# Designs tried in a protein design run: designed miniproteins, single chains, continued (4). Part 64

Each design is a single chain, and the fold is of that chain. pLDDT is the mean over its residues in the fold that is shown.

## One batch from the design tools (miniprotein)

Design m14201
Fold by ESMFold2-Fast:
Structure m14201 (fold): chain A 101 residues (1-101)
Amino acid sequence: MSEEQKKAIEWLKEQLKKEKDPLKKEVLEEAIEVIERTDDPGVIAIALAIANYALEEKDPEKIKKALEAMKELKETDDPVEAAKIASKHGIDPLKYLKPVF
């Protein structure tokens, strides 16, 4: 596992520890699984963007779309396909892109 993957997972685990919304917790848990499965930095970046979108969102229907997008990300290793999945579920990954550490 890359150092960037470890930092991404550590950030997600810290968010999960602080989160009280069960639907947002599910998005964060799915994001951890996506990042643990892939070594592609683009897929990691899209997963982090979707997780960040879910954390900032107040509408439970939009958070559900983030969860659906995250579940679909488990099936791809292609960052272009990952970006299309986010867009299909109404998420602009560039707007919610988590800074790379």
Scores: mean pLDDT 81

Design m14202
Fold by ESMFold2-Fast:
Structure m14202 (fold): chain A 84 residues (1-84)
Amino acid sequence: SSQELNEKIDQLHELVNELEQLVKNNAPDEEIQKKLEQIKKLMEQIRELMKSQDPLTQLRANVELLAAEGEMFLAERKLEKRKS
């Protein structure tokens, strides 16, 4: 449903904000990796829910997913730099 999709998008915003705070506060790699895994699972749920929605709702959800992918990419790159 559109309500369930909106609730998942709100959860995605919260998890991405938590990821940003973990990275900013130099949290352990394991905590950042766990948060990345939680975000990936939620994104899969959002992708499944959006399949039954109208095209405009699908487009808006895709924009949110792309923004989350960008933040995840930045976090993953920072983790790689910590290993070097």
Scores: mean pLDDT 87

Design m14203
Fold by ESMFold2-Fast:
Structure m14203 (fold): chain A 69 residues (1-69)
Amino acid sequence: SMEEEIKEAIEKALEELKKVMEDESISEEDKEKAYENFLGQLDLIEKEYPQLKEYIEEARKKAEEIYKE
């Protein structure tokens, strides 16, 4: 289903965000941009698929934890 595809895409994007945050060769500016871009994509997905709101809220929390570590 479209919802399952979106959930899979979000989980994959979280894994990529974690790799970016853990990569010492990436600048702090680029890491911040990656985090901001991820949050912006979640906002767009929530607007199109409001039924995924709870899942997207959990994804925001996971992204914040990844960014703050």
Scores: mean pLDDT 87

Design m14204
Fold by ESMFold2-Fast:
Structure m14204 (fold): chain A 94 residues (1-94)
Amino acid sequence: MLSPEQQILQELAEKLDEAIAEIEANPDDAALVRRVLEELIEFIKELKEKADEKLQKILDGYIEALKRALGESGAAALNMLRLMRQELLDELAA
């Protein structure tokens, strides 16, 4: 059974999988890539409302990374999301 913090990280990992799949299907659609990244930022903001102070700091880091990716190509966005997903899986496995 997952802790509340692990549940938040699991929800984020699942949302990242959905975002990665959507961008992989349409990597050259700049409007879709931007929309997916903006939806991820809003989702993480909602997760922060139920997170403790330590996890809020981690989630703020992800929001800033996503904001930096908003002007990038779909390929660059995918690379960033895949790295973020791996970091979350490593945290869940620890």
Scores: mean pLDDT 83

Design m14205
Fold by ESMFold2-Fast:
Structure m14205 (fold): chain A 92 residues (1-92)
Amino acid sequence: SAEDEEILRAVLEAVLARARAAGLSDEQIRTLVDNAAAWVLSLLQDPSSHARLERLYAIAKEEIARRGVRLTPEEEAWIAEALARVRALRAQ
């Protein structure tokens, strides 16, 4: 859904911004983004994780608003790949 995509995007953007601020390498950042995407996807599929997902989304939105996240084309591609996984999952 559009809300699921918005939550995933917000979490991934927040993870990217934090990892960059911490001085991690592009390879380390990509690994964290992939792991975060897999985790959020698992939460989105589990109704018992609703409260955790809401808290995560709120934290991510606050982080993005505070930092003014700017993505590189490569980082935008990583997020687009994760969003494509959400869409594929919802098409079944």
Scores: mean pLDDT 79

Design m14206
Fold by ESMFold2-Fast:
Structure m14206 (fold): chain A 93 residues (1-93)
Amino acid sequence: SLKEMEELLEKIAKEAGLSEEDARKIAEEAVRVAKELIENGEHPEFVARKAIATALKKAKEIDPDQEKLDKLQELLGKAFEELVKLAEELKKS
């Protein structure tokens, strides 16, 4: 579900050192974009890539701490395959 993707992205943002409030905002924006792309029939890998790009962009707007942004980018990269699987499951719904 979209909730599983949101929970994963929020967890990753918190692990990168972002506040609980900021992590939630980042996850919500990334999931909003992912949902739109899935509804448009986009490939799961493209959805995952755009969710990551959206999360990084939103994080930079909220908290431009380079150390946190570098950690977020690293952790999101490691989660790419899991995000692809979640996007595949959502596309089948």
Scores: mean pLDDT 87

Design m14207
Fold by ESMFold2-Fast:
Structure m14207 (fold): chain A 70 residues (1-70)
Amino acid sequence: SELEERAARIVEELAASRATGEGPAVGGFDKSGELVIRNLEAVLLALRRLGVDEQTLANVERAIEEVRAA
């Protein structure tokens, strides 16, 4: 359960860092965002394999969508 909360918190921190953090100028954000999404998808896959509850999975999926939309 703590692992689920920690995963969600990491996703939130990454999203917040993206929202408040600014790149050195421009460029690299596409690649950085892709890497973040890849890592989040890997976490989601691991959580699914562990059989965590569907609300936690939905929260992670939603966070991934928000990162993609940003």
Scores: mean pLDDT 65

Design m14208
Fold by ESMFold2-Fast:
Structure m14208 (fold): chain A 63 residues (1-63)
Amino acid sequence: MSLAEQARLALVKGVNAYMEGNYKEAAKYFQEAADLARQAGNTGLASLAEKMADEAKKKYEEK
């Protein structure tokens, strides 16, 4: 699998966790998606995923 495909899968897992109210798990997956997207050279997806991770972290009040 490509790094870009792995980043998208991590993003989907993060969205699912967020919808379930599991913000700590969501933040973990969004951070993983951001790291994978950066390695793939997709700076737009990396920035989006980092922003989503930060929002999820605010929801559970942990940085």
Scores: mean pLDDT 81

Design m14209
Fold by ESMFold2-Fast:
Formats: structure tokens, C-alpha cells, sequence
Structure m14209 (fold): chain A 94 residues (1-94)
């Protein structure tokens, strides 16, 4: 079974450091990438992970607004490429 999950806090304040947790289940080695959908933010570095991986990424809230994070898992099984995604939304208040 292929599965990706992304956990994030729902509400944070500007200047706070918060954690995003990515968990992956894959029968084959998978590439995991975490990205922010907000314009002007630097993309988070991609994570290269094995079966059953669990990663924590620190993010700092720089401006008020709604941030959407997307974790994308790519795996190849029996010569076929699979992509699974999970999203989390963080509301940042001043």
C-alpha cells in the first residue's frame, strides 16, 4: 500500500517556529518532497526517504496568511510510477 500523511498545526503566530511531520509507507524506495503553495516563499528541500520513513521539518511563520503545505511521494512499483499527495493548511495570525 502507498500512503503519505502530513501533520501541521492549524493556527500559529508570526515569528513562531512550528513543525510539519511527514510519514510515508511504500513497498519500494520513495522520494518525498514538501512544498509551500504561497508565492514568494522559498521551497522546502526535498526529502529522500525509505520504507516507513518519518520526517519532521521546522518552519517559521514570516507573515500572516493561509499557508498550504503539500507532501508529494513518488515511487516506482513494477515499472509503473505512482504519485501520492497529502496537504495541510496552517493559518498564520499577526
Amino acid sequence: MLEVSLKAPQNVKVGEVYQLTVSVTSPEPARVTLQVQRPGEAPLPPLAEGLGHHSVVDWTATAAGTYTFRATMEAEIDGKRYVVEAEATVNVTA
Scores: mean pLDDT 72

Design m14210
Fold by ESMFold2-Fast:
Formats: structure tokens, C-alpha cells, sequence
Structure m14210 (fold): chain A 71 residues (1-71)
């Protein structure tokens, strides 16, 4: 339910090409794996290379880790 709502919101943001950072954050908070997020990104944006998709996921993950450290 809560995970499903976050996943749905993230997918809507990605499909509208609006606020990718928020969409990726919602997926990570919902417990979606990095591999699954990469797959979703490639399906919505097939113009992205595997390397670019991996970099985007890593940026979002690192941002969340930094936020957790600063409180």
C-alpha cells in the first residue's frame, strides 16, 4: 500500500519527465532495488545507456546516504 503509492508516484513523475530526483528517491524509499530502478529508467527512457542509468541511481543513492548522515 505505502510502497505501492510511492512506486506509482515515482512512475508518474518519470513518465511526465518531471522531477527525476524525487522519482528516484521515492523508488529507493519504497525498497525498489537498484537493478529494478535501472530497468524502469531504461523502459521509460530507452535513449539512456546502461552506464547513464547506473550513474543516475548512484547519484540518488549517495544523496540519500548523505541526508541520513546529516540528520
Amino acid sequence: SEKEKKLEEGLKLLRRRADYARALKLFLEAGVTEEEIKKILKEIRPDLSDEQATQLVNIAKNALELLEKIG
Scores: mean pLDDT 78

Design m14211
Fold by ESMFold2-Fast:
Structure m14211 (fold): chain A 80 residues (1-80)
Amino acid sequence: SDFLRREAELLEKALAENPNSPQRADALARLGDIYAELGEYGKAAEYYTEAARLYESRGDLEQAAALFEKARELEEKARE
């Protein structure tokens, strides 16, 4: 878990330093995966939702729908 937290911190720092990165949507989806594995479902859902909105804005509707569904499922787990 310490390794995953460090990976998330480095990725978050990279996104902060390059907010207009063309890889932003993929990086946000990866952060969702990391926080879901750490059991931080609320943070994971937020990152998946941000990634989904970026995919939607680019016309990648199937990828956006998949990430919105993952976010919804994790929001339900976060309430348990």
Scores: mean pLDDT 85

Design m14212
Fold by ESMFold2-Fast:
Structure m14212 (fold): chain A 63 residues (1-63)
Amino acid sequence: SMAEAARAALEPAAAYLSLSVEHLAALIRRGDELAIGLVGHFAGFPSDAPLETVRDAALAALE
């Protein structure tokens, strides 16, 4: 599922930003577009995927 792909992307996205997964999660919950887009990139989502779709998958990965 998109949420499972996003969950697998949390560690590499956090490492790319030199953040902990906890700090990345806080950015995602605040709607940070860079953090959300980076999770989508590492999850293998299409580059033209709507930000809202990527955000929803990333938020589901945090649950």
Scores: mean pLDDT 84

Design m14213
Fold by ESMFold2-Fast:
Structure m14213 (fold): chain A 86 residues (1-86)
Amino acid sequence: MEEKKKEEEEKKKKAEELFKESRELLLEGASLSVEAIGLVAKARFEASEEEKKKLLEEAKELLEKSNKLSEEGLKLVKEAKKLLEE
């Protein structure tokens, strides 16, 4: 039994887990970004300044969450790639 083969299998499993987690985070981020764009578009046609402000504030919060999820997802992709390059 070759120890190198066990290390390669463990690295591959960890990389697969990181890619799966990254994929989930990136999909959630993309979903929130689309929702935020919809709220911004809706705000442009809103006659009430108070309602417009609420829509823009909600869109801003969704974009901030989307950015954080995207950053976390990309970080996991980089970690997974490093594991596979070794």
Scores: mean pLDDT 82

Design m14214
Fold by ESMFold2-Fast:
Structure m14214 (fold): chain A 96 residues (1-96)
Amino acid sequence: VEKLLEEIVAAVKAGDYDKALELLEELEKKLLELISKIEDEIQKTVLEDALKRVVKAMRETIEKAKKGEISQEEAVERVEGLAAALKKIAEEAKKL
């Protein structure tokens, strides 16, 4: 997970938005698999909802950068913040 997050940020910094979107899809699948192992249905639902919201925000940010609606610098800043949120979701899922 951490390596995929680093690769997504690196792709956005390079302006390779298509690669960033592809890596984000791979990350979402891996995090959904991790969350699927949680035995508590309430905790599982809360983390799935959090994951979907953060992934959607990251995808929208990358797509806006690809369309030239935001600067690359702004996209990097937003993606780094969202990557930190995804890392926290992964850490919480591993503890459950």
Scores: mean pLDDT 85

Design m14215
Fold by ESMFold2-Fast:
Structure m14215 (fold): chain A 56 residues (1-56)
Amino acid sequence: SDAQRAALRAQLQDLIDNSTNLNQGAINGARVVLNNPNASVSTLQAARDGVIASDQ
């Protein structure tokens, strides 16, 4: 749903803002997804997973 996508987008943005050890590829990927208003739940989840993996 649109509400679910909006919540996931907000969560992804907060995750990026709170992570200091991200690589540029993960940041760029997440930004592309966040800039796409039609990003699916699966796409948002993949971007979130990429950010989390890069923050290790």
Scores: mean pLDDT 75

Design m14216
Fold by ESMFold2-Fast:
Structure m14216 (fold): chain A 76 residues (1-76)
Amino acid sequence: SIDDLADEILAKAVEEIYEKYPGPADYEKLQLELGKIVALLLGKKTGREKEAEEELKKAKTVDEIADLIQKMLQEI
């Protein structure tokens, strides 16, 4: 199912990001990249992939990405 696929993609992406940003100095970058992946997967799952991509281009902080994710979850 699409839920199973999303979970698999998320797990793999999380693993790759942790390998790329292993140090505490990279923690903010790690959070930003993880948040972007979650937002894109939510967009894909809800049929709003293009909207998620457009909003992510504007989001530069972890808080902005968290707000986007919350907005997308409200419409599920």
Scores: mean pLDDT 71

Design m14217
Fold by ESMFold2-Fast:
Structure m14217 (fold): chain A 76 residues (1-76)
Amino acid sequence: MKVTLGIRTGRDIHYNKIVEEVVESYGGKVTKPLSGPTFFSVAEAEVPDDVDLEKVVKELREKLGYEVEILSVEDS
C-alpha cells in the first residue's frame, strides 16, 4: 500500500533518515522523502499490505519525538 505521512516538523535531514530506517524495517520503502514548509513535512512510502500502520506510526513518534499522522492510504 502507498502511505502519506504528515510530521509536525520542518525540513530536517536527520528526521528523513529516521523515517527511511523505520519504513525499511517493516519491509517498505520511502518513495518521497520529507518535504514541506517549516513546521509541517510530508513523506510518501510504500509498505506491504499486511503491515500494521499503527505500529509504524507509534515507532516513528517514539524515534522522532514529534506527532506523526497518516494523511492517506492507497491500496496496492
Scores: mean pLDDT 76

Design m14218
Fold by ESMFold2-Fast:
Structure m14218 (fold): chain A 98 residues (1-98)
Amino acid sequence: PARVRRAELKLLERSDTEAVYELTVEGDSPEAVARALQAIIEAAQKSGATVELRDVRFEEGETAVLRATLRIRAPSKEQLDKAIEAIKATLDELVAAG
């Protein structure tokens, strides 16, 4: 199966109900990148948060690399913290499984 090689979140901005990250996802193929994005959406939704991708840049070469601004919104600080932890854990699991 297509592997997620790298997933990185760089915090740009944070409030109690919103976090903005620079997201980088690198995979063996576009399918691996799509799988990581789906996993982010599912992890956020399971935690009661919503996600939005902006400034999406995609490069396909030796590997597939997506760079985007990821905005995470939740009704409370506690739900936002839970969503961020769930997203990070999910991305770490995907990279470790490759």
Scores: mean pLDDT 86

Design m14219
Fold by ESMFold2-Fast:
Structure m14219 (fold): chain A 115 residues (1-115)
Amino acid sequence: AEAEALARRVAAEIEAEGERLTKELDEKAEELRKKSEAGEYAGGIGAALAQAADQAAEAALGTPEQIEAAIEGVEKAIKYAEEVGKIEEVKEAAEEAAKALERIREKLREVREAL
């Protein structure tokens, strides 16, 4: 019962945070595209975060195997954000996305430990 309640709460939190940050990154990408090619990198970070968050939210309600796969997906997205963050113009956006992905990874680990 407690594990199921935790999984539902975590899924909702991941979905809400992913949607909010994806919107913020899309707005930054649109602004950057008007000034430089850096907007494409910000868009790529937003897409990676959205995909990882969506998969993580669904996996939190799933099997232990699905949670493990989602954790791997989030870790891959973190590495992508770190690589893109080497570009000065998108460094702040990449760091914000990486921190959000790290929080998502930790929430998935909490659900896994409760199973």
Scores: mean pLDDT 81

Design m14220
Fold by ESMFold2-Fast:
Order: sequence, then structure tokens, then C-alpha cells
Structure m14220 (fold): chain A 68 residues (1-68)
Amino acid sequence: SEEFLRRVFDLVVRYLKEKGYSAEEIIEAVRRVGEQFAALYRGQGKDDLAEAVERITEETIERIRKEA
């Protein structure tokens, strides 16, 4: 579900913030995670989930930029 995907991205961001990574480093990590999951879902024919991952990835990046 999209809710589960959002939770995963939120956990990754929170973990990296707690470890002291910069906003730019967190954005790079979020992009890499999003690209890997989108590619995985597309490879499985799950285009709807791939599109959801791409949307959540961009929403997460914009949130990080606004909070920086």
C-alpha cells in the first residue's frame, strides 16, 4: 500500500537525520532507494506501485528541502 511505502521512506529519513547526515545526503539516499524500488516493481509488472514509489520519492525530497 502507499501508506506502507510512505512509512518506509519516513523511517529512512528519520534514521539518517538521527545519524547526522546533511539534507543533501538524505535527498541522495532517498533518490537511490526510490529508484531501486521503482525498478523492482516495474520488473515485476507492478507499474502502479512503481509510479507510487516515484511520487512518494519526490514528495519526500520536497519535504526535506522545505525542512532544511
Scores: mean pLDDT 86

Design m14221
Fold by ESMFold2-Fast:
Structure m14221 (fold): chain A 75 residues (1-75)
Amino acid sequence: MEELAETIKEAASKYGEVTEVRTTDDSVEVTVRTPPENFAKLEEDVTKTATENFDVDVTVGRVSEDEVLIVATRR
């Protein structure tokens, strides 16, 4: 999970500031502060990077005006 968290953090940091990272036994949650115009690019790049390198499902949701939450869950 640490490698997954680092991979998501690196991909997301290209689009904004990673403000929080939380890992559990089966998931990684990353909160990113980014301008709304970057949301689609962030979602596409993070989803592609995580799913190409790990056996996970990725969801990206808007949690505020300028924040998104990325959740990667191990299958």
Scores: mean pLDDT 81

Design m14222
Fold by ESMFold2-Fast:
Structure m14222 (fold): chain A 89 residues (1-89)
Amino acid sequence: YNPEIIRLEIELSFEMMSETILAIERVNNGEDIDEVIEEWEKRVTELVERYVEELSKIDPERAEELRRSYERSLPRAKEELRKILSERK
């Protein structure tokens, strides 16, 4: 029980979706796919770090799980994003 944890997880999910939408829009506007993915990775990493910091004040174990989950999923997320962006070209 902690509604604050649920709120943070929902907010992170929405912000992650917004970053993906932004990346798609940037490529649709003619930006280079490699540069868009590099900027997306930077922005998403900074985003996750902010939520890990905030979550660690409430539940340090869950914050560590979030960081580890992100580190494990990042390579696959980058590959999937590249596929999505390439199909939009």
Scores: mean pLDDT 84

Design m14223
Fold by ESMFold2-Fast:
Structure m14223 (fold): chain A 55 residues (1-55)
Amino acid sequence: SAAAREAVLLETAREFHREYERISAEKDPETFWNEHKRLAERLAARTQARLAALA
C-alpha cells in the first residue's frame, strides 16, 4: 500500500539523519566521504529490499 511504502521511506530518512549526524563529526574529509558513501549504499540496498517485500 502507499501508506506502507511511505513508512519505509520515512524510516530510511530517519536512519540517514541519525547516522549523518554521527558521520558529520568526522573531521577528515576523505573518511567523511567514504563513511557517507557506505551509509548511502547500505540504506539504498535495505530500502529497495523492504520496498520489494511490499510488492
Scores: mean pLDDT 80

Design m14224
Fold by ESMFold2-Fast:
Structure m14224 (fold): chain A 68 residues (1-68)
Amino acid sequence: AERERRLREALEKYDKYKKYFKPPTSKVQEIADKLSELQRELLRAGVTPEERQKRLDEAMKKLANELK
C-alpha cells in the first residue's frame, strides 16, 4: 500500500531506526496513521521544521520500542 511505502521511505531516511524496527504487516497501517496524525497536529501547532523532525524522530523511536 502507498502508506507502507511511505513508512519504509521514512525509515530509510532515519536509518538508525531501521535496524531494530520490524513491525508486523497488520501494524504498518496503525503506525502510518499515528505518524500522519502527529504530523497534522504539529502543522496545526505551527512548529518549526526542526522541532517537527525532532518530535517525529522521538515518535518513531517510541513506536519501534512499543512493537517489540
Scores: mean pLDDT 65

Design m14225
Fold by ESMFold2-Fast:
Structure m14225 (fold): chain A 70 residues (1-70)
Amino acid sequence: DEEERRALERAERRGQAAMPKAMKMVKKAEELLKDKSLSFDQKVEKLSQEMGVAPQTARDVLLGVERFQK
């Protein structure tokens, strides 16, 4: 319990420099997935443009977030 909390704190501190961009991408993917008026391909394109990442990366992020939300 306490050891797991300290391990999480260490991972958070190490990940904080890399995490802000990943967190923004996940949050944007969640917003796009909630929009049912868009097809999956349109969501990939919007995430790719908004985050400045390759369409393949955007697709992988959207699929990962969708699976996590189930």
Scores: mean pLDDT 71

Design m14226
Fold by ESMFold2-Fast:
Structure m14226 (fold): chain A 107 residues (1-107)
Amino acid sequence: ALSEAEEALKNASELLEKARELIESGNAEDAINALNDALTSLEKALKLAAESGNTDILKKAIELAEELLELGSDLLKLPTDNMTIINKGIALQLSAMGLILDAESLL
């Protein structure tokens, strides 16, 4: 359980690094996909941490979710007229905020 949660956090961290690089290169579509995959990994880490009562994993999930929120904001600053990308970026920010609130409620 703990090892699986730590692996999920590592996967989220690596996906956030990939998303940052994609945002810096202006690749909004691939960036949104990487951020979505990072969110899924963070949701898995939160679930496993909640089941095990591991507050260290919860705190790390909050830190990475805050990074996801910041990267989602940076993505929305990219020049795009694609409303699908804009809407997905907003949805990711709302989901990341929800994950932060859920994780903080377990501390």
Scores: mean pLDDT 85

Design m14227
Fold by ESMFold2-Fast:
Structure m14227 (fold): chain A 64 residues (1-64)
Amino acid sequence: SAAERARRGGEAVIELGKTNPRITSLASDRVAAGLASGDEAAARRAAINAGLTEEEAQKVLEAA
């Protein structure tokens, strides 16, 4: 479900943020919101805007 996908994606961002201080504290919530709405492009954009690289954003979306 979109809700399960949002939860997994948010958790992946939190884990990545623990070792990458460039990632903003709101990254998890913003990526999860995009995934919960079913808008993968919005989730990817939110991840990049929050400090994730393209490769990191792709891995988060794949983990979700």
Scores: mean pLDDT 82

Design m14228
Fold by ESMFold2-Fast:
Structure m14228 (fold): chain A 68 residues (1-68)
Amino acid sequence: DPALDAVRAEQGALVAKGAVKETYGLEAERVEAERVGPTVGRAIVEAGGRRFEVVLDSASGEVTVTEL
């Protein structure tokens, strides 16, 4: 369902923005999110002139933030 896929992508982007804000205190300027697997999403967040990779695993509930 394209509408559900769009909502899930938007939710993934919001979680990635929140993770960078909570970890580094930076407001996201740009987010590019992709689905890597059925439960795994990956986003590149640009904030404060820096780039971050956010990996979201809904099966484990783990959110990993790595500065690039």
Scores: mean pLDDT 76

Design m14229
Fold by ESMFold2-Fast:
Structure m14229 (fold): chain A 58 residues (1-58)
Amino acid sequence: MQQLQQLMDQLVQLQHQYFQARRQGNKDLEQQYKQQIDQVQQQLLALSQQRQAQLDKL
């Protein structure tokens, strides 16, 4: 579950950087952070599912 907290923190950080990049008008960085946000979001969902599956396996 430490991993979950870390991913959540990264998501928040990426959101802040995304808006900063957008403010700068740096489209390349904006797009990069958006991709990373989407990826982290998917990882969070996968991690939650993995945890639940682990419990259900017992």
Scores: mean pLDDT 77

Design m14230
Fold by ESMFold2-Fast:
Structure m14230 (fold): chain A 77 residues (1-77)
Amino acid sequence: GEKYVEKVKEACKDMVEARKAGDAAKEAAAALNAIGAILEAELAGDEEAAAECQAIFDKVREALRAGKYEEALAAAE
């Protein structure tokens, strides 16, 4: 389970750094990596890890939309 959570956290950190740098292409690539890790957990039947991964991703995305970069980074740790 933890493997998928760590992959989503890494992807979310990359997403935050890309947003701070104004690099929309890197932000999109990082978001796709996070979505991929969520899907991997889901397909593996690890429903608890998939739910945790989704919650982390949603928190980071919401904080980024609000311009709260420190809050977004904290959610990815």
Scores: mean pLDDT 86

Design m14231
Fold by ESMFold2-Fast:
Structure m14231 (fold): chain A 62 residues (1-62)
Amino acid sequence: DEIQKKLKELRKKLMEKYGLSEEEADALIIRALLGVPPEELAKEFGVPVETVKEIKELLAKL
């Protein structure tokens, strides 16, 4: 599944660039898909708000 492959690639990039664990990266992606506000996710996961917005933009292109 092309979508699953892109999601795995996104997870890997988040882990490599932002130091997230695999579980943290998966949780961030899922909660971004569920429409949790970027500001809340940024605070919870310790990443910049812009990072969460970039994730949501990438997910919207799937």
Scores: mean pLDDT 79

Design m14232
Fold by ESMFold2-Fast:
Structure m14232 (fold): chain A 79 residues (1-79)
Amino acid sequence: SPSVRAVGAQLGRLAEALGLKAANADSTDERDVGVQEVQVASHLAATYRDKEGRTHPPAELQPLLDEITALANENLPSL
């Protein structure tokens, strides 16, 4: 769906910013990501631990995380 492609693009940015999924930092043919992958990425980001031991991502990334979570929730029933 179009929303899944939007999530894929934002997930790429989140992965780069947090180092969560470093394998595909740039946009590729991963426009159609799976529901499980989006949920896992969101949960891993929420439990992310930086080198200082913080279990939450930096506050400046919170809006991006919120947007990805909202898109995941919107697409869960349709994916």
Scores: mean pLDDT 50

Design m14233
Fold by ESMFold2-Fast:
Structure m14233 (fold): chain A 103 residues (1-103)
Amino acid sequence: PPKIEDLEFVKNLSLQEVRDRLRKAKVPQDVIDRVLDYMRRTNDFNLSVGDLLEKAGAQDIVDKRSKERVRKSLEQGVPLHILRDLAEKTNDKAGLEVLKEEE
């Protein structure tokens, strides 16, 4: 399935539609409330789901997803050097921490 950070919001989505999408992605209710509060205050509908979670102070969820993705890729036999290169290019600090532990 696509990563939560790969989901993008189209311009002019309603707050209800944003809420429904985040609930389907199994984002905790307190995080959803923070994202919706941010969007209401800024009227900003042009950010990706990852950007919205970061702005809401939910970087821990993004980091957890990144770590899970890296671990699954390693289990699937993706070479460590390829995953490190990708994480460095995307500035994935949480993924890099997992890769450092697997060295």
Scores: mean pLDDT 67

Design m14234
Fold by ESMFold2-Fast:
Structure m14234 (fold): chain A 63 residues (1-63)
Amino acid sequence: GPVPDAPAGGTFVKDLAGVRAQLDKIRAEAEANYTPEEVERIRKALDQAYADMTAWDAAKAAA
C-alpha cells in the first residue's frame, strides 16, 4: 500500500493550464504563510516540476 509520508505522487496532469493554476495557488499560499527560505525551496521544486511537465508535453506532441 502507499506510504503515509511519501512526498512522491505529484499530480499527473496532462493539461499544463491546470498545473499552472495549481502552482499559482501553492505559491500564493506559501508566500502568505511561510518564510522566504521555505518559499524559495517551494518555488524551485515547482519550477522543476513544471519544466518536467513541459518536456512531457513536448514528447507527447512529437509522438
Scores: mean pLDDT 67

Design m14235
Fold by ESMFold2-Fast:
Structure m14235 (fold): chain A 67 residues (1-67)
Amino acid sequence: VPVINVGPMSDEELRELARRLKEDLGVKEIILQGTYYGTVVPSGPGYLTRAKKAFESEGIKVVKIVA
């Protein structure tokens, strides 16, 4: 299961990333991770929830969130 690090991205950018992972690489499930090294985690209870929903809307299951 791939680990996907997400930086600050719009909903459309997150959906585009999800579509590429699914269609180009055949990815069906991911672990979603906030970025810790050298950047501020895009924090707030909403951001990772938005990212999860964006990926799931494109058919990728988020099996775990590491924040």
Scores: mean pLDDT 72

Design m14236
Fold by ESMFold2-Fast:
Structure m14236 (fold): chain A 65 residues (1-65)
Amino acid sequence: SVEELIEELEKLKKESTNEGIKKLADQSIEMIKQAIANGVKEEYIEKLGKEQIRTLKQMIELNKK
């Protein structure tokens, strides 16, 4: 669900100590919220959210080394 995607992004933000990663998580959450407000179909919002989570996780991994 879209709510679960927002929760995952907020969790990734909380777990990160890197300010840049935290800002990217905030931007992803804002993008999802704006898509909801604009009436974008939930299926497309879920695809967008999953892509944002994948990208953010990759950046977190790269930042550890």
Scores: mean pLDDT 81

